# Ledger of designs, part 34: designed miniproteins, single chains, continued (4)

Each design is a single chain, and the fold is of that chain. pLDDT is the mean over its residues in the fold that is shown.

## One batch from the design tools (miniprotein)

Design m13232
Fold by ESMFold2-Fast:
Structure m13232 (fold): chain A 89 residues (1-89)
Amino acid sequence: MRGRLLASRTRQAADQAVKQGDYEGAVAFTETMAKSGNPVVTAEALVSLGKVLAKMGDYEKAIEAYEKAAETGVPYLSKIAKENLEKLK
């Protein structure tokens, strides 16, 4: 349960950085959170990283981030990652 709250905060922080145009800061933050060791936090960070990279036009790295998020096995985040991968085909 506590990991889900940290994951939600990670997504919110990344979304705020993107809204402010701070894509580099959003990438750095999400890469750091992806190394958390908690599957839910890692999956959320990788989904957020993929979204930021896609907005930057770095589709190759966005695809890689979404694939890693899908591999975490977190059901709802794996679904989001797969849906975003389909949009980048």
Scores: mean pLDDT 78

Design m13233
Fold by ESMFold2-Fast:
Structure m13233 (fold): chain A 59 residues (1-59)
Amino acid sequence: METVKKVAIAEFERLIEKADGEARKILQDYLEKVKNAKSIDEIQEIAREARKKLEELGF
């Protein structure tokens, strides 16, 4: 669990550093959700939703 959460947090932080404007704001919101997640399934769902949202913005 903790390892998956740490990897997800690191990946979001890396993406945030490369993003700007609305994409960065969206990534920051999802990073906070990942930090509060209590299961691997929840982390995977958050990551999937974030990816879809970013794709809709053309990121």
Scores: mean pLDDT 78

Design m13234
Fold by ESMFold2-Fast:
Structure m13234 (fold): chain A 76 residues (1-76)
Amino acid sequence: SEEARELLERAKEAFKQGDLREAAELGLEALRMATDPELKREAAELVIEVASELYEQGDSKEAQEILERLREILAE
């Protein structure tokens, strides 16, 4: 849980700095490691925000790939 929280904080920092790819990877990893429902929700919400930003920048294919990975994790 602490490791998942640290990954989520690193993901938020990457997102603030505009490192969308790193933010997505860290956010997805935080989601995989999280056991707490609230932490899972926060990680998923961040990944959705990252994908939304990628769409706005014209990186629609990368955004779609990230959302598909998110869907796979949540379907487990």
Scores: mean pLDDT 87

Design m13235
Fold by ESMFold2-Fast:
Structure m13235 (fold): chain A 94 residues (1-94)
Amino acid sequence: MAQIPKLETAEEVKFMADLILHEIEKESKDPEVIEKAREVRKGILELAERDPEKAMELMNEFLEKYAEAAKANTEEALKKMVDEMYKKVEEALK
């Protein structure tokens, strides 16, 4: 497994959330995937202000899932990753 750096600060979480959203917008041509990715970013930013530890946990999971989807290099893998993170962010915001 490739070593993915662990995020440890709220600033790193916000930076990586912006970076990943930008990469997904470049890679995906599915408006639904892009919209869900934007909602995931928005939810992580909200969590970073409310519960920075939970935001860090979710963003580290998102980085791992994104790396796996990038290796598969398919729209289906990207959609699956975004759907899983969308569900986790919604659950964390309850």
Scores: mean pLDDT 76

Design m13236
Fold by ESMFold2-Fast:
Order: sequence, then C-alpha cells, then structure tokens
Structure m13236 (fold): chain A 85 residues (1-85)
Amino acid sequence: MEKIRRAAALYAAGGILYAAAVLENDQETADLAVELLVRAAELLYEAGEKELALEAAERAREYAEELNASEEAKKRVEETLEKIE
C-alpha cells in the first residue's frame, strides 16, 4: 500500500528531524518534525491503520511538547488526534 509506505518514510524522517531539533533548539525544525509525524498519522488513518495512526499522532504530541513547538503545530496535533479518535 503506497499510503503506508509513505507514512513509514515520513515517520522515520520525523524522528531524524526530532534529533536535529534537539541539537539545534530551533522551533522551525521542531515544527517540521511534528508536521511529518502528523502527515504520517493522517496517511495511516486514511489507509485504515487507526492504531498506528494514533501512535504517530501521540508521538507528534510528545515531540511538540518536548521541543517547544509553535502553538500552531500543537493545535494541528490535537486536531489530528481528535479526527482519529
């Protein structure tokens, strides 16, 4: 399934950007890491993988909190979690 493969790639890239955001303390990089995980969650949900989508969205919430992401990124995470559950 193309959506699942794309979601896996975005999830992996989000993890790498998380590491970069921790090292650089850069909100723009933090927001990008969160956005990739949100996009992965959306694709997993569209693919019918609700449990994996929730895991991705919950990881995005953790990253947003830990990295001090923007309020816009935090809002996008909560909206995504509400759509899945």
Scores: mean pLDDT 84

Design m13237
Fold by ESMFold2-Fast:
Structure m13237 (fold): chain A 92 residues (1-92)
Amino acid sequence: GRMAQDAADRAADAARASGATATGKVDGNTVTLTLSGADTKTMFGALSGGVAADVLGAEVRVTTSGDTLTIVITAPSPELAAQGALLVARSL
């Protein structure tokens, strides 16, 4: 729903607090966080947040292309995917 997009936007804002440029998108049960200027610390944070989100039932996939980190969170609902995205963002 629209509330899931708001939570994804908040996740992008939290990721930006780590020093990276971040955007969040919701597509059904999937939230995609795209981070630019990703460094090793940001990658370790994404991995740690991914483990936390996975424990809550969200599936997390991380892809790196140059300085761009793409984190895809899939869960049984858009709201759960957005919560997973917030957990990942807080670990960056």
Scores: mean pLDDT 71

Design m13238
Fold by ESMFold2-Fast:
Structure m13238 (fold): chain A 59 residues (1-59)
Amino acid sequence: MPRLYRVVRDYEARSPLELTLKKGDVVEVLERIGDHWLVVQSLKTGEVGIVPVDYLEEL
């Protein structure tokens, strides 16, 4: 089962490894990096990057 999460507030990428997301976007979680970061793929764009866990809510 894909792990689908909703973006709960806008996030702007601070580095090339990070993904810019808008509130309401749905992402698939691919991997967890430490306690604060997730590797996600945007279902809207197909782009992959890291985002802080606090910006996502599990569906």
Scores: mean pLDDT 84

Design m13239
Fold by ESMFold2-Fast:
Structure m13239 (fold): chain A 65 residues (1-65)
Amino acid sequence: MKRKEIEELAERMVAEAEEAMKTEGLEGANAKIGEMVERLEELGASEEMIKEALERAGEAVKKVA
């Protein structure tokens, strides 16, 4: 199911962005966030779904910044 795939991908990529912030800093975190957006677009995620994923990624990155 497309929505479940989008949610699972977003959750995984948010965790990867958080880890990238810890290991590579802002450059690595931004690269992972960009990859997440690209993959969500490939899955046909709506603008709203992408916005929610970006908000979650931003919160996760701020948590470890």
Scores: mean pLDDT 80

Design m13241
Fold by ESMFold2-Fast:
Structure m13241 (fold): chain A 62 residues (1-62)
Amino acid sequence: LEGALVEAIEDYEAKEDHELTLKKGDKVLVLKEVSEDWVYVKSLKTGKEGIVPKSVLELLSK
């Protein structure tokens, strides 16, 4: 996943300051896998960084 460009397949609302809010269709760059369920990403739309659940993302590249 690191270095992958992925798209949000669902809206996600940040619950903590280190989380990132995403809208369905937003594109993000995966910077680091944090755990089994969470990744640290950068939003291409806003330039903001934070963690999001892997379940709300879809890989755009095979």
Scores: mean pLDDT 78

Design m13242
Fold by ESMFold2-Fast:
Structure m13242 (fold): chain A 79 residues (1-79)
Amino acid sequence: MDKEIQEQLDRLEKDLEQLKELVKSEKDKELLEKIIEALEKELERLDELEKLTDDEELKKRIEELKKEIEELIEELKKK
């Protein structure tokens, strides 16, 4: 389980960095709304993953990713 969680977090961190770069130039409000909905779903998944692990390091990584996603959602909502 923990190895699978770590692999999911590694992929999500990479995907999130790519998404941050892409959204800098995005002006389509409909697309931005869909991105926000997808990010909110990812927060739900991270909450579920946090409940599945007892590893302190993985829990810290999950909390850091949740914070980054929440900050990105707020930035996108301001556009």
Scores: mean pLDDT 80

Design m13243
Fold by ESMFold2-Fast:
Structure m13243 (fold): chain A 92 residues (1-92)
Amino acid sequence: VPLIPGAETARQLAALAEEVAKAVEKGDFKKALLIVVAAKIVLTAGDLPEEDRKKLLELLNKLSEAIDKKDAKEAIEYAKKLAELARELAEK
């Protein structure tokens, strides 16, 4: 199996996105926001291609905005989109 650049970073982001969705579903917006901050740190420290990094950062920013508004539906939607994109990048 070839080593895929950023695959480990992408796998970590997918797991963190799923944890954000779980926190939001429980009404724990403070925990959800802390997980988003951790995800941004993982993304910044990672080795993902610039274009993929920009797409993930855009989704993280939209997710953060939804959490700040306490919009659980929108936050869960963006968390799922983030997890899906991150999983795709990990398998590519």
Scores: mean pLDDT 82

Design m13244
Fold by ESMFold2-Fast:
Structure m13244 (fold): chain A 84 residues (1-84)
Amino acid sequence: SGHELALEGYKLAREGRGEEALELARKALEQGAPDLTVANTAYELGKQGHVEEAEEILELLREKGASDSAIKLAEKGVELAKKK
């Protein structure tokens, strides 16, 4: 299911496997995964400095019309990935 793909993507993000986590996040959203679960993957990737992958998940969430809460969580992930 989409939810199972989203959880797998989150686990890959935890392992620092950014590109694989992104691909599972994309497939998860296509299969109707909860937007907050996918946003958590962007947040986890952000914590690990995977800026490009976190930004792409944020873009996917915006395209899908995700909730304000999911968008804000993914935006926070992108902020964590970027150096100030």
Scores: mean pLDDT 86

Design m13245
Fold by ESMFold2-Fast:
Structure m13245 (fold): chain A 55 residues (1-55)
Amino acid sequence: SEIEERLKKLLDEGYSVLEAIKILIKEGYNIDDILQAVNKIEASKATDEEPPGYL
């Protein structure tokens, strides 16, 4: 999706996941769509990581 592509570009530029999320929010994307894109990308890598502290 467009959000996934944009998120990947931000990560490639050296931004952290949290910083990339902030940038996407600034651009007007919905937080739910952003979190879905993050989950998709992280699931593809499937390493030991802790999710951002939402409950």
Scores: mean pLDDT 74

Design m13246
Fold by ESMFold2-Fast:
Structure m13246 (fold): chain A 62 residues (1-62)
Amino acid sequence: EEKKKEDEEFLKDFKKMTELSIEEVKELLKQGYYTGLMITAYVLEEGKGMEEAQKLMAEVEK
């Protein structure tokens, strides 16, 4: 099932994102690949709060 496979790929990429630096995440966001949900999860994994996630989103959207 293509949709199920895409969901699995999404989760796999999500796991990889939690291993990335903030600078690498910003580059992927500029390419339109990662969403705010993934940024939020990444920031939480790094032990940071929602304010850091929102700041990262604002930087990318500029």
Scores: mean pLDDT 57

Design m13248
Fold by ESMFold2-Fast:
Structure m13248 (fold): chain A 105 residues (1-105)
Amino acid sequence: DDEAEAAFYQEVARLAGFDISAEEALALWEEFNAALREAGVRTLDELAEYLIARGKEAGVEEEVRELVARARELFVNLRDREDLLRGLAELFRAWALIREAERKK
């Protein structure tokens, strides 16, 4: 259900501090997923390595490392939907930070 997915990613974006539409949130997550698939990322460890490496290229390595560490802790200690949303929100913040830094280069 595209509407349910869009609403879910809008909730994630809101937790990350972004006031965007459900369609914009879904599009950003599809962009993120496409980048991960192109890079061959399949595990949480590979996801962390990918984001940190891209953050380093963008000049925001330390900030991305902290966001990824928070996301990993939430996923490893996953208890409920709220932990999942918070973990995804930290990943969304990391992706948005990388993209913003890349645009300013």
Scores: mean pLDDT 83

Design m13249
Fold by ESMFold2-Fast:
Structure m13249 (fold): chain A 61 residues (1-61)
Amino acid sequence: IDELIEKAKKGDKTAIVNLAMEAVRLAREGKLDEAQRLLDIIEKVDPVLAEMTRRAIERIL
């Protein structure tokens, strides 16, 4: 996952989308702190996708 984070920070759109999917998966597993950490990273590179991902997580909770 660290490799995915580094790629996302460099603007790799595939990596950013994969991080968003991972954040949703972590939230479904009850790992809300880890999901929030990924959302914070995504928000710095793609704030629109971060907001969409946050709303998806809210619908699960």
Scores: mean pLDDT 79

Design m13250
Fold by ESMFold2-Fast:
Structure m13250 (fold): chain A 92 residues (1-92)
Amino acid sequence: VPLLPGREAARQIAELAEKVREAAKNKDYQTALNLVTAMYIVLTAADLPEEERERLLKLLKGLSDAIVNKDYEKAIQLAEELSREARRLAER
């Protein structure tokens, strides 16, 4: 059972993704991983349509993989895309 309204969850994910972008720019591996973990927790509790939830999870998995591989350029791009998609959901 979801614990967070979808709009609120989407807003939190957008803010966390922007923080991941800054951590990736600073090559702060630990902070970036901690923020990705926080986004997984938010998405797990989020009351979102299945298609939107799967789309955000796919982006988040890509972001997690980029950070683990220390591909910070790709991590920045994926974090920006995730922030944009989440903001779109929060503003609806």
Scores: mean pLDDT 85

Design m13251
Fold by ESMFold2-Fast:
Structure m13251 (fold): chain A 60 residues (1-60)
Amino acid sequence: MKTFELESDDPGVAALAAGVLKAVFPESKVKIDGGKATVEVPDSEEAVEFAKKLAELVKS
């Protein structure tokens, strides 16, 4: 599994992004702490690329 951090100034945005990731890749593990969500995704190209894109989109 590959670990990513979804960081946002808005805790709701981080939580929403983590929820979307888990909905698309149900085997993913998610931990949410305020404006930060730590996600572990499968080592597939699709899961890794999706997680990277979400991390970039919610970073602010």
Scores: mean pLDDT 78

Design m13252
Fold by ESMFold2-Fast:
Structure m13252 (fold): chain A 83 residues (1-83)
Amino acid sequence: SSMQAQQASQLSLDLGQQMNDGTDSVAQQLKDQLVSLASQSTSEQQLAMSQSFSDLAQQYQQHSLFLNSVSGQSLNFATQKNS
């Protein structure tokens, strides 16, 4: 589980960077893919994804709305799995 959370964090950082650097259409496509991935992930991976995207949204001004959206949805999925 710890290794899965670390892998999810690294993937989130890589994909979040691509989302932030892309056009709005690319950001929307990546957001949809990341939300889908988060919904299928473990609660530990979902929490790691939420934190990584939140951190990226604070540092990168472009497409921060999409980054925060993925972060929030990943957190919601984690909450649902733990309730």
Scores: mean pLDDT 69

Design m13253
Fold by ESMFold2-Fast:
Order: structure tokens, then sequence, then C-alpha cells
Structure m13253 (fold): chain A 70 residues (1-70)
């Protein structure tokens, strides 16, 4: 499941790469706004946004998501 999620997220991020780059400032602002109420989610989003490739971002997000659930 984790590998399947990473593959799906990486493909989606790559397909929407230009759209996601345009939304980066808004995503950063929203992640920062979540820091006081949902710090684990905010940190995961910020770490994913810092990654240079869609696959690396998907891996960081998936790792944080499964760590949070478990």
Amino acid sequence: EREALIEELAAELEARREELEALRPEALAQARALLPTQPALAEAVLAALAQPTPRAAAEVFADAWFAHLE
C-alpha cells in the first residue's frame, strides 16, 4: 500500500507539476497556518514542498502519513 501510494502521488505531482509550482506560495502559507493546531501535518507538508522531485515529495508525505496513522 505505501509503495502504491508513493507511485500514485509521484505520478499525480509530475502530471500537475506546473500547477503545483504556481500554488507553492499558497501551500506554504497554509502549512504555516496549520503549525499551531496540526504541527505533524504542517511539518510533513513543509518537508514535502522542500523536496526537489515529485517522487521525493511523495515519499516524504507518505512516510509522515503512515507514521501519523500508526
Scores: mean pLDDT 69

Design m13254
Fold by ESMFold2-Fast:
Structure m13254 (fold): chain A 64 residues (1-64)
Amino acid sequence: MEEETRIAEIVARYVAGTASDEEIAEAMRLLGREYKTPAEAKRAFEERLAASKAAGRAAARELA
């Protein structure tokens, strides 16, 4: 499967409030980021999305 497609699915689910912590951790692994716990992966994922939204609304569209 294409990694980009899976990441887009997880981002869409997170925005809808239906993503699990395991799915968020999977998205971070697909981005080449490894964390010791799912909680750390989720925090990094949320920080990345928050930074993108603060930087610009056009960038947020590209993450979907």
Scores: mean pLDDT 70

Design m13255
Fold by ESMFold2-Fast:
Structure m13255 (fold): chain A 120 residues (1-120)
Amino acid sequence: SSASLLQQLRDTLQQIRDNLDNVQVLETLLSQLEEILQQIMENPSLHREILPLLPDLLDVLRELLSLPDLPESILVRVFNLTKMVVDYLQSIPASDVPPSLRQEALELYQEAAEKLGITL
């Protein structure tokens, strides 16, 4: 259900925060997060419910990017997740998205790209 997907998103974000020092758990959780986000973002009826959760998602991704000695496997997943958020926010009407949210997503996407040596 849609309510179940939004709860899974909240639970997965908390589990990531609780496991920032465990690379193997983070790889599993970030893979689950990608799947959950894809399902939510493909459902137009959920766009209003996901928007208030995106700042918390971006905060979690920023925490991951700030980790010392971040493995490339995690960095690639963070890059893919920030790209998903950027692409999603570009796909919905500008009137439905806070300008600060678009800017924050773009800045994180650019930071992840720079850490991977990718020119955007």
Scores: mean pLDDT 87

Design m13256
Fold by ESMFold2-Fast:
Structure m13256 (fold): chain A 70 residues (1-70)
Amino acid sequence: SEQVKADLERFRAGVRADLRRAHAEGRPLTLAQMSLLSPEVLAAYRAGAPFAEIDALLDRQYEEWLKVFS
C-alpha cells in the first residue's frame, strides 16, 4: 500500500542519515546499524568506499524491499 511505501521511505531516510553521519565521522557501525543493512552495504562501508557508492547500494537494498511490500 502507499502507507507501507511511505513508512519504508521514512525508515530508509533515517538509516541513510545515521549511516552518512557514521561514515563522515569514520566511526565503526553499531550492531543495530549492521542489522539494518545488506551484506553489500556492509562490505562497501568496511572497505572505506565513498559515501556515494554506499548510498547507491543502500538505495538498491530498499528498492528491493519496496518491490516486496508494494
Scores: mean pLDDT 81

Design m13257
Fold by ESMFold2-Fast:
Structure m13257 (fold): chain A 95 residues (1-95)
Amino acid sequence: SMEALLKELEEIAERAENTEEPEVLEENIKRLKELRAQTSDPALQRGIAQAMAEIARKISEIEGVSMEEMLERMKEVALPEQYPAIEELVKKLEE
């Protein structure tokens, strides 16, 4: 059910915003990968990939990795069409 997938995406995103535990954040990425595999809807796939990229950014900030490593981690979980927005975001964080 698309409605059930959307609800779970919202719940995972909210849990990720409210935790600083890298292991929990990595578990959320794993669950989002499973949700993405369960849908053929392009909009839902984009939403899931965006949520995964935001979580990858949060893990990178907690772990204190370089901006280059953060960019690589975010792009690994994102869709190619999302790369320009991610690159612009990381560039702004360097200011």
Scores: mean pLDDT 84

Design m13258
Fold by ESMFold2-Fast:
Structure m13258 (fold): chain A 120 residues (1-120)
Amino acid sequence: MSPLERVLAELRAEVAAAAPDRVRIWELAGRLAALMATASQEELVRALEELVDIAAESRDREVKADLVSLTLALLSSLDVPEEEKRRILERIRAVLEADPAFSPETKAYYKAQLDAVLAA
């Protein structure tokens, strides 16, 4: 198991916990971002897809929003192929739209970020 796969497994376990530790989640997110900066394009795409899956599975709305924000920041900062970037953005859009209890302000904010990333 690669270091990247290990951090993703730890992040998934923490997000799935009955009372997720947001500090621990952000510590793991920081480690993930550092590892992704030196990853191959194939590893980057797989890790970003895994992050979207973890976000989709999150029962905590704030954790879900944090993971969406992280994924968008990584898509903007890392060299992700255009086709893969669009596919991941559409998955994030589906995650945001699937939770009707997300505030309209939160949805509008992330929709604007999605549109900005797609326009670039």
Scores: mean pLDDT 80

Design m13259
Fold by ESMFold2-Fast:
Structure m13259 (fold): chain A 56 residues (1-56)
Amino acid sequence: DDDERRRAEEEMKEAQKKADELKAYIEKNPDAPEEVKEEYKRLQQEADALAFEVAS
């Protein structure tokens, strides 16, 4: 249904945006805490999972 697909697209875009922001932060701050690097990995995995749902 269009509503479910739109919801998944919005969640994917939000997760990807947050992942991109953290990636940029880590690239500028390579000494960033491990927690920041783990949060980036988590958000990127979330974005990838949502992208799979959107593509399906």
Scores: mean pLDDT 80

Design m13260
Fold by ESMFold2-Fast:
Structure m13260 (fold): chain A 60 residues (1-60)
Amino acid sequence: SPEEEAIQELEELYKEAAPKLTPEEQARLEFQLELAKELIKTMSEEERQQLLKEFREWVE
């Protein structure tokens, strides 16, 4: 489903970023990831795409 695809993309971004981050940055990213996963389940498609885009920019 589109929701599952978005969650999978967020998890991949986390996996790519986490090894390069400090413990403090990892905790912050993990918190944002968990929040984003819950939000994706309740969001419209447009809102989900915007959140994912912003999260990608934040991770990079």
Scores: mean pLDDT 75

Design m13261
Fold by ESMFold2-Fast:
Structure m13261 (fold): chain A 69 residues (1-69)
Amino acid sequence: SAEEYYEKGLALFEEGRYEEAVEYFQKAIALDPNFAEAWALLGAALGHLGRTAEGEEYFAKALALAPDL
């Protein structure tokens, strides 16, 4: 499920394995494009990888889905 991919991505993110975390967050949003938390953490992981412009785009998507985040 989208939640299972998100949880796997979160565990990898917490380990500092940002490239692998990105893959799992992308899988989560592929199954649930409205998963605001997955978009937000995808943005954060990309920021850690120095891909700041891409990360900002995904944060904007998260805020569009959850404006009070």
Scores: mean pLDDT 85

Design m13262
Fold by ESMFold2-Fast:
Structure m13262 (fold): chain A 108 residues (1-108)
Amino acid sequence: MERIAEGAAWAEYLGDEKTKEQLLAIADLLNLPENEEERERFLEALGYSEEEKEEFLNKSVEEKEEFAEKEAEKLFKKIEEKKKEKNIELSEEEKKELERLKMVYQVS
């Protein structure tokens, strides 16, 4: 998803490694929703317990996708709040780097 790639690029620029990792895990889950390894990575990134992981893995593909989209929306709001708090003014070089990062994450 384009929004996840943009969010991951901004999270990396802001130094928020956890939010970046969580967004990339969500992107992987949405691209490969039946991939068990990607589902496990997603749940680990969110810090879910073994019981919560089991409940999630028993959900339908559609329910898992809806859940992933909801979690992504929370992370997007967190990034927007950090952008506002830091009152970020990007230089031309920083804008180009952010565009490069967005493209890298879009190809993933």
Scores: mean pLDDT 71

Design m13263
Fold by ESMFold2-Fast:
Structure m13263 (fold): chain A 70 residues (1-70)
Amino acid sequence: MEEEALQETVREIKKAIESGNKDEAIKVARTLLERARERGLPLVEALAQSAIDEIEKENGKPKLILLVPP
Protein backbone atom coordinates (compact mmCIF):
# COMPACT_ATOMS: atom_id res chain seq x y z
CA MET A 1 0.00 0.00 0.00
CA GLU A 2 1.08 3.59 -0.60
CA GLU A 3 1.09 4.34 3.14
CA GLU A 4 3.75 1.68 3.78
CA ALA A 5 5.91 3.07 0.97
CA LEU A 6 5.44 6.57 2.41
CA GLN A 7 6.59 5.44 5.89
CA GLU A 8 9.65 3.68 4.43
CA THR A 9 10.49 6.79 2.38
CA VAL A 10 10.27 9.01 5.48
CA ARG A 11 12.58 6.63 7.39
CA GLU A 12 15.17 6.49 4.58
CA ILE A 13 15.26 10.28 4.16
CA LYS A 14 15.46 10.86 7.93
CA LYS A 15 18.43 8.47 8.22
CA ALA A 16 20.20 10.20 5.31
CA ILE A 17 19.65 13.65 6.84
CA GLU A 18 20.86 12.39 10.25
CA SER A 19 24.10 11.21 8.58
CA GLY A 20 25.01 14.90 8.15
CA ASN A 21 26.03 14.43 4.51
CA LYS A 22 23.97 16.72 2.27
CA ASP A 23 25.10 15.05 -0.98
CA GLU A 24 24.20 11.59 0.36
CA ALA A 25 20.80 12.81 1.59
CA ILE A 26 19.99 14.30 -1.85
CA LYS A 27 21.14 11.07 -3.54
CA VAL A 28 18.85 8.97 -1.32
CA ALA A 29 15.91 11.32 -1.92
CA ARG A 30 16.46 11.23 -5.71
CA THR A 31 16.58 7.42 -5.68
CA LEU A 32 13.29 7.32 -3.77
CA LEU A 33 11.77 9.87 -6.18
CA GLU A 34 12.66 7.70 -9.21
CA ARG A 35 11.26 4.60 -7.50
CA ALA A 36 8.02 6.44 -6.71
CA ARG A 37 7.69 7.54 -10.35
CA GLU A 38 8.19 3.95 -11.55
CA ARG A 39 5.50 2.68 -9.16
CA GLY A 40 3.07 5.58 -9.65
CA LEU A 41 3.09 6.64 -5.99
CA PRO A 42 2.21 10.38 -6.05
CA LEU A 43 2.44 10.92 -2.27
CA VAL A 44 5.90 9.31 -2.10
CA GLU A 45 6.98 11.30 -5.19
CA ALA A 46 5.82 14.57 -3.57
CA LEU A 47 7.57 13.71 -0.29
CA ALA A 48 10.87 12.88 -2.02
CA GLN A 49 10.72 16.08 -4.09
CA SER A 50 10.01 18.14 -0.94
CA ALA A 51 12.95 16.44 0.78
CA ILE A 52 15.31 17.45 -2.05
CA ASP A 53 14.08 21.05 -1.86
CA GLU A 54 14.44 21.21 1.94
CA ILE A 55 17.96 19.70 1.93
CA GLU A 56 18.99 22.14 -0.85
CA LYS A 57 17.86 25.07 1.33
CA GLU A 58 20.06 23.91 4.23
CA ASN A 59 17.42 24.89 6.81
CA GLY A 60 19.06 22.61 9.39
CA LYS A 61 15.53 21.50 10.24
CA PRO A 62 14.04 18.33 8.70
CA LYS A 63 10.75 20.23 8.37
CA LEU A 64 9.58 18.11 5.43
CA ILE A 65 9.49 15.08 7.76
CA LEU A 66 7.17 16.99 10.10
CA LEU A 67 4.96 18.06 7.17
CA VAL A 68 3.84 14.50 6.35
CA PRO A 69 0.06 14.95 6.82
CA PRO A 70 -1.65 12.77 9.44
Scores: mean pLDDT 69

Design m13264
Fold by ESMFold2-Fast:
Formats: structure tokens, sequence, C-alpha cells
Structure m13264 (fold): chain A 95 residues (1-95)
């Protein structure tokens, strides 16, 4: 039981890190796009990955993973969500 819970928690953190990395890449792609519709699509996809990462981080915390590592990943997720919100507001100002 304890070893399985450890593996489950480690898998959740690995999944969260993957989703955060994908979110960061999609944000960069959105910044480089010249097409408003493509920017919106990329930011929506980035937001979905950020929310998935947030859920996985919460799950990893529940399984007793390192609180410092959990906190660091939560901060990264919050930073990416804030950046997505700011970029969406910029896109809304582009007619």
Amino acid sequence: MKEQLRRDGENLLAGAEDHIARTEKLIEEAKNSQNVEEKKKLLDEAYRHAIAASILVAGAEYFGEDPERVAALRDRVNATIKQIDELKKEVEKEE
C-alpha cells in the first residue's frame, strides 16, 4: 500500500510537470502567432493543460509528496494561468 501510494504520487507530479511544460510551450506559440483566431485556440489549449496540472498537483499533495516540490509546481501553474489571462486580454483589444 505505501509503495503504491508513493508511485501514484510520483506519477501525478510527473504528469503535472509535463502539463506545465506543454502550457509554457503553447503560451510561447501564442505570443509568436500573428493570427488572432490561432492565438485564442493556443491560449485555450494552454489553459486546459494548466488546469490539468493544477488537478494533478492537488492529487500529488493528497498522496503525501514533498510539500516544497508541490508548492513550487503550484506556483508555476498559477504563474502560467496569470500569463494566459493577460494574453487573452491583449487579444481581446486586437480588433
Scores: mean pLDDT 81

Design m13265
Fold by ESMFold2-Fast:
Structure m13265 (fold): chain A 84 residues (1-84)
Amino acid sequence: SEVEEKANQFLQDTQQLAQQVLQAAQESFESGLQKAGQASERFTEQATELLNTAEEEGSVALAEEAVRQATGLLQDVMRQMVQL
């Protein structure tokens, strides 16, 4: 389904953004903060697109689960950044 494809892409993109934030933070706090801002904007855009598609297909539960998983990935990154 279109929702499943978008959910998988959203999770993959969020994982990549999370790694980019950590890598930037290792170089400097300012770089990490800038990258976190960009990641937040992209996350919001993709989550909105996924939820809109899910409403059209009636697959809201799948989209909500993907958003929960992606949120967990970002929370993990924030924890790792504090430990750097």
Scores: mean pLDDT 81

Design m13266
Fold by ESMFold2-Fast:
Structure m13266 (fold): chain A 55 residues (1-55)
Amino acid sequence: MLSDEEFAEKVKKASLEEQAELLEERARYLREIQGDDRGAATLEAMARHLRAEAA
């Protein structure tokens, strides 16, 4: 998994749909590996917002 800084830079350069996918992947990592349910839920909400913007 990328560092937080590397992830942020990758997200900034991606399309809205790609940004949503990156946030969803990061959220899954936070939930399943780090046990950060709150952080994961925040990123999942952001990803849903970005997908709505892309539609």
Scores: mean pLDDT 76

